Designed miniproteins, single chains, continued (2). Designs and how they scored, part 86

Each design is a single chain, and the fold is of that chain. pLDDT is the mean over its residues in the fold that is shown.

## One batch from the design tools (miniprotein)

Design m7163
Fold by ESMFold2-Fast:
Structure m7163 (fold): chain A 64 residues (1-64)
Amino acid sequence: SAENQAAAAQAAANSALAGAQGLNGLSKDGTGTGEIVGNQAVATGKAGDVVVEGTADADALYEA
């Protein structure tokens, strides 16, 4: 449905935006760009490209 699509897009955008903020000081392991937002692990940094890998740290995020 359109409502579900809009809600999902907004959630993804919010997650990516929060991750972009975290990139300013969140480069754990120093091997690339990544962030953890709540229980979502994001390895791309592109708005809308978020992956839920469960509870992970930056090292696990980088591997994902």
Scores: mean pLDDT 46

Design m7164
Fold by ESMFold2-Fast:
Structure m7164 (fold): chain A 75 residues (1-75)
Amino acid sequence: AEELRREAVRHMLEAQKAIENGDYEKAAEHLERAAELFEKMGDTGAARQVYRLAAEYYEKSGNKDKAEEFRKRAE
């Protein structure tokens, strides 16, 4: 639905703001939510790319367990 796409885009924009502020954990959380929304929409390609990005920012935030989880989710 259009509403799911709008919510995903909102989370992507919030992630970008968090990255600019150096808040990598918050960025990863927003990317995780965006990827879940792309997954619900059936956009497997977008979901995988955004899960990879979430894994990168979880790694940068020191959350290695979440980083590994989302790397596997992106396969």
Scores: mean pLDDT 87

Design m7165
Fold by ESMFold2-Fast:
Structure m7165 (fold): chain A 68 residues (1-68)
Amino acid sequence: SDEELIKEGLEVFKKKLPEEVFKKIEESIRSQPTDKQALSTLLGLLELYAKETGDEELREFVEKLKEK
């Protein structure tokens, strides 16, 4: 479900980012009017983070989530 994917993606950011940065991302995601828009925003942020950090495993994970 979109809710489960949102939770999973947020857990990835929670482990990789400082608490203050994570809270801003979580707030942005949870402020979206629908789960579909929240998931779309989250996937975009995860993809951007993977690109900026060169995390190829995270990039593949994001691509797998997009196949939903």
Scores: mean pLDDT 78

Design m7166
Fold by ESMFold2-Fast:
Structure m7166 (fold): chain A 65 residues (1-65)
Amino acid sequence: SEEAKKLVDEAFQARRAGDDEKVREYIDKLKELGYVVSEEERNGQVVYDFKIDENTYVRVAYRKP
């Protein structure tokens, strides 16, 4: 849970900086650790839902390269 929270925070910071490559890297790490609940492609975007603890869900989207 702590690792997932850290990765989510880092992904948001990377997005805020406009670093789509780092956002993708952190998303891949969250997927590798098994925190992804769903993955959906919509309108040229990939949308991920992460469950990082029992009461915390985070949705992250980025445009496909």
Scores: mean pLDDT 72

Design m7167
Fold by ESMFold2-Fast:
Structure m7167 (fold): chain A 55 residues (1-55)
Amino acid sequence: SPELRERIRRLEEEVTRLLQEGYDAEQAGRLDESQRLSDRAVELAEEMVRLEEEL
């Protein structure tokens, strides 16, 4: 469905953003923040994979 594809695209954009923010936090030595951002990116990536299986 178009709605499902749009949702997947939004999740992909958010995962990419979280990974970039996590990388920046790690480079700045903010390890706790980097870990939280990484964990969130994993959660959203898993949701994205589940939705892609429904296409």
Scores: mean pLDDT 86

Design m7168
Fold by ESMFold2-Fast:
Structure m7168 (fold): chain A 57 residues (1-57)
Amino acid sequence: AVKEVEEYAREKGLSEEEIEYLGELAEVVSKEEAFNEAEGIVAYKNGDYEAEAKARS
């Protein structure tokens, strides 16, 4: 899960700090929860607050 979420975040243009955070998160939460957080961050950075809220629900 860690490698997959870090790869997704890097592909989406997240910062190295955000990628590291998501990798650490993936060690302690489910793969689905880690990907939901990554999707939420991506949506927030794109100004899509509805998608952010949905990802974090």
Scores: mean pLDDT 76

Design m7169
Fold by ESMFold2-Fast:
Structure m7169 (fold): chain A 55 residues (1-55)
Amino acid sequence: MDELERARELAKKYANEEGLKAAMDAIDELEKKKDWESLKHASEALIRNVTEAAK
C-alpha cells in the first residue's frame, strides 16, 4: 500500500485521537490541492508518529 492508504487506515483505527484527526485534516487539504509531494510527506509523518507512539 502507498503511504496515503496506510495513513488513512491508521486514522480510521485511531479515530478518537485528537492529534490524528488534525493530521488527517491536513492530509485531506493537501489531497484537495493535489500537492502529491507534500501529501506523501504528511502521510509518512502520520504513519511514523502513530507507529512511534505505539511502541
Scores: mean pLDDT 72

Design m7170
Fold by ESMFold2-Fast:
Structure m7170 (fold): chain A 70 residues (1-70)
Amino acid sequence: SSHRKEGEEYFEKGLEYFKQKKYKEAIEYLEKAIEHYKKVSEDPEVQEKLLEAEIYLGLGHIMLAVEKIK
């Protein structure tokens, strides 16, 4: 499925930005990954990837909020 492949590509980009501490960009790409994964969420493997992306999205928001306190 193109949605699964697109979700994986966005997820990889999101993690790359997260690793670089570019949390705003990481959030944007992780949200795109989640959108694509939700369209094929009947697959248990995709459901695991969706959960992983949602966890990283939550962490990205926490890290971005922490940076704003300074």
Scores: mean pLDDT 85

Design m7171
Fold by ESMFold2-Fast:
Structure m7171 (fold): chain A 65 residues (1-65)
Amino acid sequence: SVEEKIQEALELAKALAVAKALEQLPDATRIEIKVEDGTTVVATATSGDREAVVRVENPIVKALK
């Protein structure tokens, strides 16, 4: 179903966001994941007073006819 494909894309976006956040801050001790409006994943990696924020859009949401 379309809902299943959207959820699959969301999980892929989460994995990508975490990977990118860790690339920016490899010594991160905490990672927080938020989903905005069900379509955009925001990963925040934190190490002490340092922070890296990565935003990844859901790649499947597109107007196809």
Scores: mean pLDDT 75

Design m7172
Fold by ESMFold2-Fast:
Structure m7172 (fold): chain A 83 residues (1-83)
Amino acid sequence: EDFKKGLEALASKDYETAVKYFEKEIEKNPENAEAWVLLGEAYYQLGDKEKAIEYFEKARKIAESKGDTKLKNYADAVLEKVK
């Protein structure tokens, strides 16, 4: 499973591999807001602040549209921190 492999890579600080698997996950499940958050986090760790912000904003919108208040609030919090 791509999402699980992304999580394993993120835990091992292999951010390039995490990006690869989370990108595959969002291609299959573009409404997986959690995958967008984790993709943003991986890009932030790689130093790509612009992509991180874009992906956190996308995750926020998806979470908001699904009524996932907890994930929306988390995305809002990380956006305020990285801006």
Scores: mean pLDDT 85

Design m7173
Fold by ESMFold2-Fast:
Structure m7173 (fold): chain A 86 residues (1-86)
Amino acid sequence: LPKLVEVDEDLGKPDHWKKGDKYYKATSKVVEVTEPGIYTDTKSGFTVRVTEDGMLVLHPDGGARRLAPGELAVSPDSDYALRHVP
């Protein structure tokens, strides 16, 4: 299933993501996310804000890029990606 599964700790692997205070492992290269929140690739620091309105890629320098509906948020240091499902 293309989802994030909660894990006890950050192992610094490309398939690992953080949301809030919890860590998650991706079960596939593209995972579907429905819950609003801030998702961070724990290896690269690539950060995506998920809202009811869609996804924003958050740049480390304080910028943000809004993704089109159905566009994938692809981590630049891995081929792991988030897809927002309404």
Scores: mean pLDDT 75

Design m7174
Fold by ESMFold2-Fast:
Structure m7174 (fold): chain A 60 residues (1-60)
Amino acid sequence: SLEKAMKLYDEEKLDFTANMLRGIARSHPSPEVIEEMAERMLKYGVPKEEVEKIVEELKK
């Protein structure tokens, strides 16, 4: 499943995810959408500290 695959990601894979999310941020997503994405990342096993950094960056 997707959730199982995401939990197997290492720090290098998280860098790819961060770059992808920066591309999405250029579309100026709403804060509500950003929060929903953060919740999904936490559920998929992304470290809370990394998710918080990404969310803060996207909200700027």
Scores: mean pLDDT 62

Design m7175
Fold by ESMFold2-Fast:
Formats: sequence, C-alpha cells, structure tokens
Structure m7175 (fold): chain A 96 residues (1-96)
Amino acid sequence: SELEREAANLLTAAGIEIAAADFYVEMGDKEEALNAVKTAVDLAIRAAELSLQAGDKEGVEEAIRLLKRTMEVAKDIPEAKKYAEEGLKRAEELAR
C-alpha cells in the first residue's frame, strides 16, 4: 500500500539519521548528535503511525527496533536519550 511504502521510506531515513548520530557521538559533536537523534525518533514514530494505519505490524516492530538503537546511540547525551525514550514509549503504546 501507499502507507506501507511511505513508512518504509521513513524507516530508511531514520536508519540514516541513527548512523549520522553515531558518527557525531564518535566525533564529540553533541549538538549535531542531538539533532540527528531527534530527527531519527520523529521519523521512526511517523513510520510506526503509518504502519499501524496500514495494518503492518512488521513496520511497527521495525520502528521500535530503530528507537531502541537510537536510545543506545544517545545513551551518553541526557537530552537525546530522554527524547528517544519518550519516542520508544509512544511506539510501544501504538503496538498494543
């Protein structure tokens, strides 16, 4: 469906932002890392919402997987970790 395709594109974009955040963490660029984490979380949440509307449980599960990865990348940046934790909680509530 169109929703499944849009969700898949958003999940791919979220994955790219997670990779960028990981790179910025390694470089010590905390502000860029925070921005990339926030973007990854927002993209993953939107993908989860679209996947839920499409009845695509695998898409919701993939969004949750990416949010858990985002939390791990963000673990040493308190604001980023909190944003990812709040996003993960929202996605898990959508999966119920």
Scores: mean pLDDT 91

Design m7176
Fold by ESMFold2-Fast:
Structure m7176 (fold): chain A 99 residues (1-99)
Amino acid sequence: DPMKEALEALKKGDYEKAKELFLKAVEESNEIRIMFAQLYDLHQEGTLNPMLFMQHLAKVYGLPELPELTPEAKEVLLEVMEYAKKLLDEETREAELKR
């Protein structure tokens, strides 16, 4: 499970591995891509609570402890959210061009 492995890598401070696994999850799962894209929109609006988001992921993927939200961990999550939003915007543009 790329999401569970990504969260475990974040917990261990392996930010490069966490980023790679999160990006893989975004590319392979439409549900995960939509979720991260929505989080990016909340971040742009200034309404995203990163701690509540991490609590939600910990519950969904069965993590006993939250990863520490270091500056590096926040940067990884932001990059993943930006990538997911870009992919959804591209898919939306392609669908609109088909009309």
Scores: mean pLDDT 76

Design m7177
Fold by ESMFold2-Fast:
Structure m7177 (fold): chain A 86 residues (1-86)
Amino acid sequence: VVEEARRLAEQIIEDEKLRLEHADDPNLVTAANLRIIGNRLELEMLLEKETDPEVKAELQRIISETDGEIEKLRKEYEAEVKKLKA
């Protein structure tokens, strides 16, 4: 379960990087968005179905860390775009 959650988190981060780096490609962005939605739903389902409090806490940590990494990537991308337009 934890291993599966980490795999899903890695896929979400990779697709976030892809859609940010290739924002000018609508087909790639759409495909990445669909995969992110699907993988986030799978992560939420794993968390909802888990009954072991230690495993549940680890899943919550993985989700929180993933959200933090995505926010960091978006801020870095916004700063880079602003720098290029300055």
Scores: mean pLDDT 77

Design m7178
Fold by ESMFold2-Fast:
Structure m7178 (fold): chain A 61 residues (1-61)
Amino acid sequence: ADELLEQGIAALKAGDYETAVELFRKALEIDPTPRAKALLAVAYRQLGKEEEADKLFAEAN
């Protein structure tokens, strides 16, 4: 369900990038969608983990 993704997006908007990563990772464990991978990549980029973000963006294509 999209509930974890919605909570993760709210965390991103609040600047809680670590919480956003945890929520998006849980969403991926339940249902590995391209959308969840893209959102996790955004959270990693905000944490300065550019290589992790780029890998997830490639997997989301």
Scores: mean pLDDT 79

Design m7179
Fold by ESMFold2-Fast:
Structure m7179 (fold): chain A 62 residues (1-62)
Amino acid sequence: SGASKAGAGAALAAGGDEAGGRVGARQMENSGGDYKEALEGARIGAEGDAQAGARKASRAAM
């Protein structure tokens, strides 16, 4: 890792991840009983984790 290019991509996707994560998490909490919701939440969570990792790598490259 260690590429500012990855950090730039993470910054552009941050808004989408935040909004999507909130909505997905709320729906899962409300229904709380379907594998589909759990799968969607996992996907959103994975995206957020990737963005956080990219930011960390970008900072290390400074």
Scores: mean pLDDT 51

Design m7180
Fold by ESMFold2-Fast:
Structure m7180 (fold): chain A 56 residues (1-56)
Amino acid sequence: VEEAKKFAKEIEEKVKNGEISLDEAEKLLAEYFEKVQEELEKKGKEAQKKFTDELA
C-alpha cells in the first residue's frame, strides 16, 4: 500500500512536470496497482486460511 502510494505520487509529479505523457502514466499506474493488488489479495487469503486452520 505504502509503496503504491509513493509510486502514484511520483508518476503524478512527472506528468505535472511534463516528463511523461498521461497515457504513459495511466499505463504504468494501472500495471503497478494491478500487480500490487493481486499480491495483497494473495497474502490476505493466506492469512485467513492460516487462521481457519488454527481453529481446526
Scores: mean pLDDT 72

Design m7182
Fold by ESMFold2-Fast:
Structure m7182 (fold): chain A 89 residues (1-89)
Amino acid sequence: GEREELLKRAEELIREAEELIKEAEKLKDDPLAQKAKELAEEAIKLAREAKEGLESGSESLEEVRKKLLEAEIKLGLALISLGLAKKYS
């Protein structure tokens, strides 16, 4: 069902963002890597809030979808920032 698909999506976003943070931490003195880490941490926060809203039933499916979309956008920006850090390191 849709709730199960949204839960899986939230968990996948958290996993991908955690992997990105791990990669960014290897470039500890790079400001673009630091920005990537910050954006990925924001994505994790949004995805966790979406997951909690789904599990508690406190949020509509539309609000959950919005939070997951915001998390995806932040993760995308984090990937771009990390890519630039790697290119110039």
Scores: mean pLDDT 87

Design m7183
Fold by ESMFold2-Fast:
Structure m7183 (fold): chain A 78 residues (1-78)
Amino acid sequence: AERADVPASHVVRVYAEDTGEVIEYLVKSDKNKELKVTERTAPSEEAEYVAGQEARKIAGELERKGDKVTLYKSRLPA
């Protein structure tokens, strides 16, 4: 995957407790190029919701500071 070449200011990873599947969001910022990682664990039924909420929260904080943000979602098998 070309994800390593996507400029991202934050990566959100949520591990599904029952399957080991990983839901990942890349938070791309135009101004902030420092890579930060947030990791969470959740039941598989909630993993996508949790990942989306964390990513949106981070994006909202960056946008509040006047930054332009794009979210990229991926799913990795266990």
Scores: mean pLDDT 73

Design m7184
Fold by ESMFold2-Fast:
Structure m7184 (fold): chain A 77 residues (1-77)
Amino acid sequence: SKEEIYLENLRKYLLDASDEVLRQMLLKGIEDAKKKGDKEALKLYEEALKALEEGDRERAVELFVEGVRIELKKLKS
């Protein structure tokens, strides 16, 4: 699907991005999820930020992509 292709490309981009870029994208994701009341995406983004702070970059990217997946699914519902 277009959604899966987008999420795979996002994951690849984020793995190559700097920690600063990933952190800024996560902070924006947290703000957007709070504004929308998307508690599930919010939790994933907060866990991703914590993983990034702990040096687990791969886990941070995976959790961020999962949060984006949830938000995209809700846009189609």
Scores: mean pLDDT 85

Design m7185
Fold by ESMFold2-Fast:
Structure m7185 (fold): chain A 119 residues (1-119)
Amino acid sequence: MEKVVLKVTVYFGADAGLSEEERKKLAEEIAEKMKKHAEEQGAKAEVEIEQTSAHGYKITITLTSDEKVILPELYELPDATTFAEVEALEGEKVGEKIKEELRKRTMEVLNRLAARAKA
C-alpha cells in the first residue's frame, strides 16, 4: 500500500477591518476547521501556524493518508484572502492527481467570485 504524505500551505491575508487579536483568532479557527475536515476524510493532520506580516498568516498542514489524496477545505471570507499550495512529500504517483484537485478547487473559488461580481 502506498502511503501519501502531503504538505498543504495556506496563506491567509486580512488587510483591513480586523484587529490583531481578531486576525490571530481567524487564523486559528481556519486551521482547526481544516484539520477537522481532513480527519473526517480519514487523514492524520498536523497543523502549524506562522505569522508572516502584521496582516498575514501562513498555515501549514501535513496530511498523512493511505492511497488517497485528501486536501483540507479552503475557506472564503469576506475580508480575507486564502489560497493554498500543495506539495507531495511521499507518493510519487499522486503528484499529478494533487495538481488536478488543486486546479479544480481554485476554479471553483474563481467561479464563485465571478458569480458574486455579476450579482
Scores: mean pLDDT 62

Design m7186
Fold by ESMFold2-Fast:
Structure m7186 (fold): chain A 66 residues (1-66)
Amino acid sequence: SRAELAGGAAEAGAAAASGPAAGKRIYQFGTMAGNDGLDVAEAAYVGGLAGGGPVAGRWARQMGES
């Protein structure tokens, strides 16, 4: 569900914001969401909320289009 995705993304975003691998954390979340057959738009939105901001959201959307 979106709530479960938001929880996972929030945890990833918090770790990303405070850790040296911030970008990789957000990237991995986007990849997992896509691999599960989730809607990339939803993954991008949740990723943006988690702490990757517009960059994470934009990247997740692009991943789904690519």
Scores: mean pLDDT 48

Design m7187
Fold by ESMFold2-Fast:
Structure m7187 (fold): chain A 58 residues (1-58)
Amino acid sequence: GKPAEPTGPELDLSHLPVDFGLSEEETAELVRMQEAGVPPEEILRRLQEHVDRGLAER
């Protein structure tokens, strides 16, 4: 049958420091947002902001 899921794909936050070069504090912020029930779209936007900042600081 068709899976009727109201939510999008979940984020695997365990790999964020490796995959995106995030600091422990930046990763912890995203984890806290997910635990607080922030929508995945907002978490992904915050992740992108951290990645963009990290690239600009290189």
Scores: mean pLDDT 66

Design m7188
Fold by ESMFold2-Fast:
Structure m7188 (fold): chain A 63 residues (1-63)
Amino acid sequence: SDSLVQQAIQYIQQGDSQRAIDLITQAARQGASRSDLQQVVRTAVNNGLIDAALQGLRQIRSL
C-alpha cells in the first residue's frame, strides 16, 4: 500500500483529484495505515483538493 499512498500524494500535488481519489480507495482496501491516510488527507488539504481530502477521511472512518 506504500506505493499506492505515494502515487496518491503525487497526483494530489499535480491537482489530479479523480486519480488521487481512485488511489486513496485502492490504498485503503490494500490495508494502508491510519497514519498513511492521514498524510494523504493533509497533503490534499494543503493542495486544495477537497474531494480527495474527504475521500481520505471516509476511508479513515471505515478503519
Scores: mean pLDDT 86

Design m7189
Fold by ESMFold2-Fast:
Structure m7189 (fold): chain A 80 residues (1-80)
Amino acid sequence: MGILVKIDKNTPPELQLKVEMEVGVMAIERAVMLLIKAPEEEIEKRIKKRVEKLKKWAEENNVKLEIKEIEGEDILVEVV
């Protein structure tokens, strides 16, 4: 399942960069797991774990994120 992470445009640049880096790591991990033909359930489980960690980090740092599950396999980030 795909993921879209929306970052509030008023987020400080250094915190925005941290979110973009974490989303990038999630995208790379999914791509690697797909390349090695890992089970879909394991891919989904690892991605959900990273999403939960990102949500917790955002709450601890007062960062406003909207995280949506989307159809497909893409992991995307946008500033809104």
Scores: mean pLDDT 84

Design m7190
Fold by ESMFold2-Fast:
Structure m7190 (fold): chain A 75 residues (1-75)
Amino acid sequence: KLAARLAALEQELSRLPEGSEAQAGVLAVMGKVYAEQGDYDKAIEYYEKALELQPESKKGKELLEEVKEKKKKAE
């Protein structure tokens, strides 16, 4: 269930140290969940939040580019 998955991720995020690599990971997973649902705007928002915490993450940059391309195709 999508709502339960997102709620669990938000709760996990609140338990982690602010600005941690672990928080960046949870934010990226939330972005992936939104992308799977076709909500590319929210997916971009969460991937950007993850990259704010881990600016040099190659994987984070790849995920952001992939979702931006999916949004362009959906437009």
Scores: mean pLDDT 79

Design m7191
Fold by ESMFold2-Fast:
Structure m7191 (fold): chain A 72 residues (1-72)
Amino acid sequence: SPEEAAEAVRKKLLELGASEQVADDIARTVLLMAKRGNPLMAAKMVRDYLLELGFSEEDAQEVADLVLEKTE
């Protein structure tokens, strides 16, 4: 569900060392985009944004994959 995707993303970002503000902002964006029926766009946006914030490609992709996995 969108709610499960948002919570999973938030938890994973905190685990990867993101601030609570960054984790909350990204989780909110995932929730809104997934509710609009576009989980692929949500995953892409999350990956691109995390790379922009300086996360590794591996970490950014792991979070993006969680969006797709949990939105079902």
Scores: mean pLDDT 83

Design m7192
Fold by ESMFold2-Fast:
Structure m7192 (fold): chain A 107 residues (1-107)
Amino acid sequence: AEELERARERAREIAEENFARAEAALAAAPDQGLSTLEERREPDGTVYLGAAGAGRTPEGVGFARGVGAVVLPDGTVVSVLLERTVGATALTADDERRETEHVERLE
């Protein structure tokens, strides 16, 4: 329980850090884009994954995405995805935000 809660907090922290990088890239230079992937392995077998993506679609829609994931030694995976879409071309909303948390055990 405590290990899982700590993994959730860490996954969210990694996602928020990467999402902040993605939002900054979208604001500063959306046409250049951003795509980063970071992996860190601990001696106990825990793996931390972070990813950031930002850009603009051919239709002019801006996006920013941040991902954080923690893989525990017992095979439990916790991931958090933060997304933002701006300048919708076919939608009534011009700024949309989404958060997704996923917890899975690998057999």
Scores: mean pLDDT 77

Design m7193
Fold by ESMFold2-Fast:
Structure m7193 (fold): chain A 62 residues (1-62)
Amino acid sequence: ACIAKALKDYKAASPNELSFSKGSLFEVLEKINDNYFLCFNPSTGEVGLVPASFLKEVVCSC
């Protein structure tokens, strides 16, 4: 699975986005566009949009 790490805290501006704290880990499900990824947060069980600028390098582990 591909994992990305949050670089800073983010508060969702819409119900389609995830709110998260710096250091949160996400599983990247899909790249929606150059600005957003569709991510799964395993700590909360939520799926939603995360701004790409708030994510560190995506790491794929197989």
Scores: mean pLDDT 77

Design m7194
Fold by ESMFold2-Fast:
Structure m7194 (fold): chain A 55 residues (1-55)
Amino acid sequence: ATVTVTKLKAGEIYTATADGTVTITFEDGSSVTLKVKKGEKIQFTKDSTATFTAE
């Protein structure tokens, strides 16, 4: 599967372009894995990196 990595600034909105799984990794090394649907929006108060894998 194609993996897409996106860097996000605090308060920046991530919009899923397809159904899949996104892993958000924060600067402190913590991470959250979410199942997303196309058009779903995610926002955090910390700088983070989104790693998206399309289903």
Scores: mean pLDDT 80

Design m7195
Fold by ESMFold2-Fast:
Order: C-alpha cells, then structure tokens, then sequence
Structure m7195 (fold): chain A 56 residues (1-56)
C-alpha cells in the first residue's frame, strides 16, 4: 500500500541519517513508529523502535 511504502521510505531515510544526523534519524524513526502502530503494521513499528534506540 502507499502508506506502507511511505513508512518504509521513512525508515530508509532515518537509517541513512543515523551517522550524519542522529537527531533527525530519531525524529523520523519516532514518527514512523507512531504511524506504523496507528496503521497496524507491527513489523515496521518494531524496526522503527530499533532505529529510535540506535539514534539515542
């Protein structure tokens, strides 16, 4: 779905930013986690949660 594709792109962006801009990575991953939870996408929500923890 377009929503699932958008969330996956957000995770890719957050992962790219982990080294150069961890604050931006944290923000994007947190938003993706919230949206994934709202849309019932537990796998994407868990991946986003892992990125949030790595960006601390």
Amino acid sequence: SATEEGLRRGLEEAERLLESDPRAAYTIASLVRRDAEAHGLPELAERARELVERAR
Scores: mean pLDDT 85

Design m7196
Fold by ESMFold2-Fast:
Structure m7196 (fold): chain A 97 residues (1-97)
Amino acid sequence: MVPKELLDAEVELALEQMSVAVAELAYRRAKAAGDVEAAKEELEELIEELRELIRAAEELARIARENGDEETARLAEEQKREAEERLREAEEELREL
């Protein structure tokens, strides 16, 4: 039986994934336009959204593991790892702006 907490955590992760995708697109557009100030602002927004995605993935992994859903926990941990790698890259990009 799928607990409401697990479903809520999966929805939260999906919403944070969408927020990151929107922020990535905004950053890419600002960078392509040559607007350094806008690119910096959008990159700072992307960094915040990536932190929220990491938190949501960590929470989903915890809840999934508590409910014996090892596959969902593994996928959530993979999502967290990918988000942490992108966060590191984004922080490096911000330093160079």
Scores: mean pLDDT 88

Design m7197
Fold by ESMFold2-Fast:
Structure m7197 (fold): chain A 77 residues (1-77)
Amino acid sequence: DKLVDEVLRLIDKAAAEEPIPKSLHPLLVKAVNALQNGDYEKAIKYFEELAKKARELGREVLAKTFEEIKKLVEKAK
């Protein structure tokens, strides 16, 4: 719960600086759902993919934020 709240705050902060592309929304929903369900392995994989796709789209703030989130989830295991 606290981890989910922290992750959502990081996403909101990044999105305020750099809007989340619509193409990333389905994957972001999957990532957040996995995290909320306690499936940290899937959440880590989805946030890693989000970081890669954000970087491909030139969204460096989002890419760095998704990498930071991945590390936070890994530490919570």
Scores: mean pLDDT 87

Design m7198
Fold by ESMFold2-Fast:
Structure m7198 (fold): chain A 70 residues (1-70)
Amino acid sequence: MSKVEEFEKFLKELLEKVKEGKISYEEAYKEAQEYAEKILPSLSEEEQKKVRELMIEFIEELNDIKLELE
């Protein structure tokens, strides 16, 4: 599995944990950011772009979950 595919899977697991109430939004964001920062320097330019796109999608999904919890 590529580092990008592992990161995508990690983000999906974080979203599931937030939905289940196992971790906070702040913790999920922090863990995703730390993971991205560790892998980005070892990736190609194309893979770095994909990681940034996955982070944007992740943040949008986190915001959607937060807005649905009223």
Scores: mean pLDDT 81

Design m7199
Fold by ESMFold2-Fast:
Structure m7199 (fold): chain A 70 residues (1-70)
Amino acid sequence: MRPLSDEEAKKIVDELIEKAKEAYEKGDFNTAARYLTAAYIVATSLEDEELRQEYIEKIRKVWEEMEKKK
């Protein structure tokens, strides 16, 4: 597998979080959950521990909000 740089992975996570929020606002909870799951997987691949922790926490917060409305 070709590893992603932290910069590339960070951009992908940000994009996936935005897509998840968009899907959630449309009421597409399954699509939103899938985008958050993908963002979480990419975030766990970040080599910078501080950055990884920050992004994982952001994703968990968004996920919790979505699950409370299901």
Scores: mean pLDDT 78

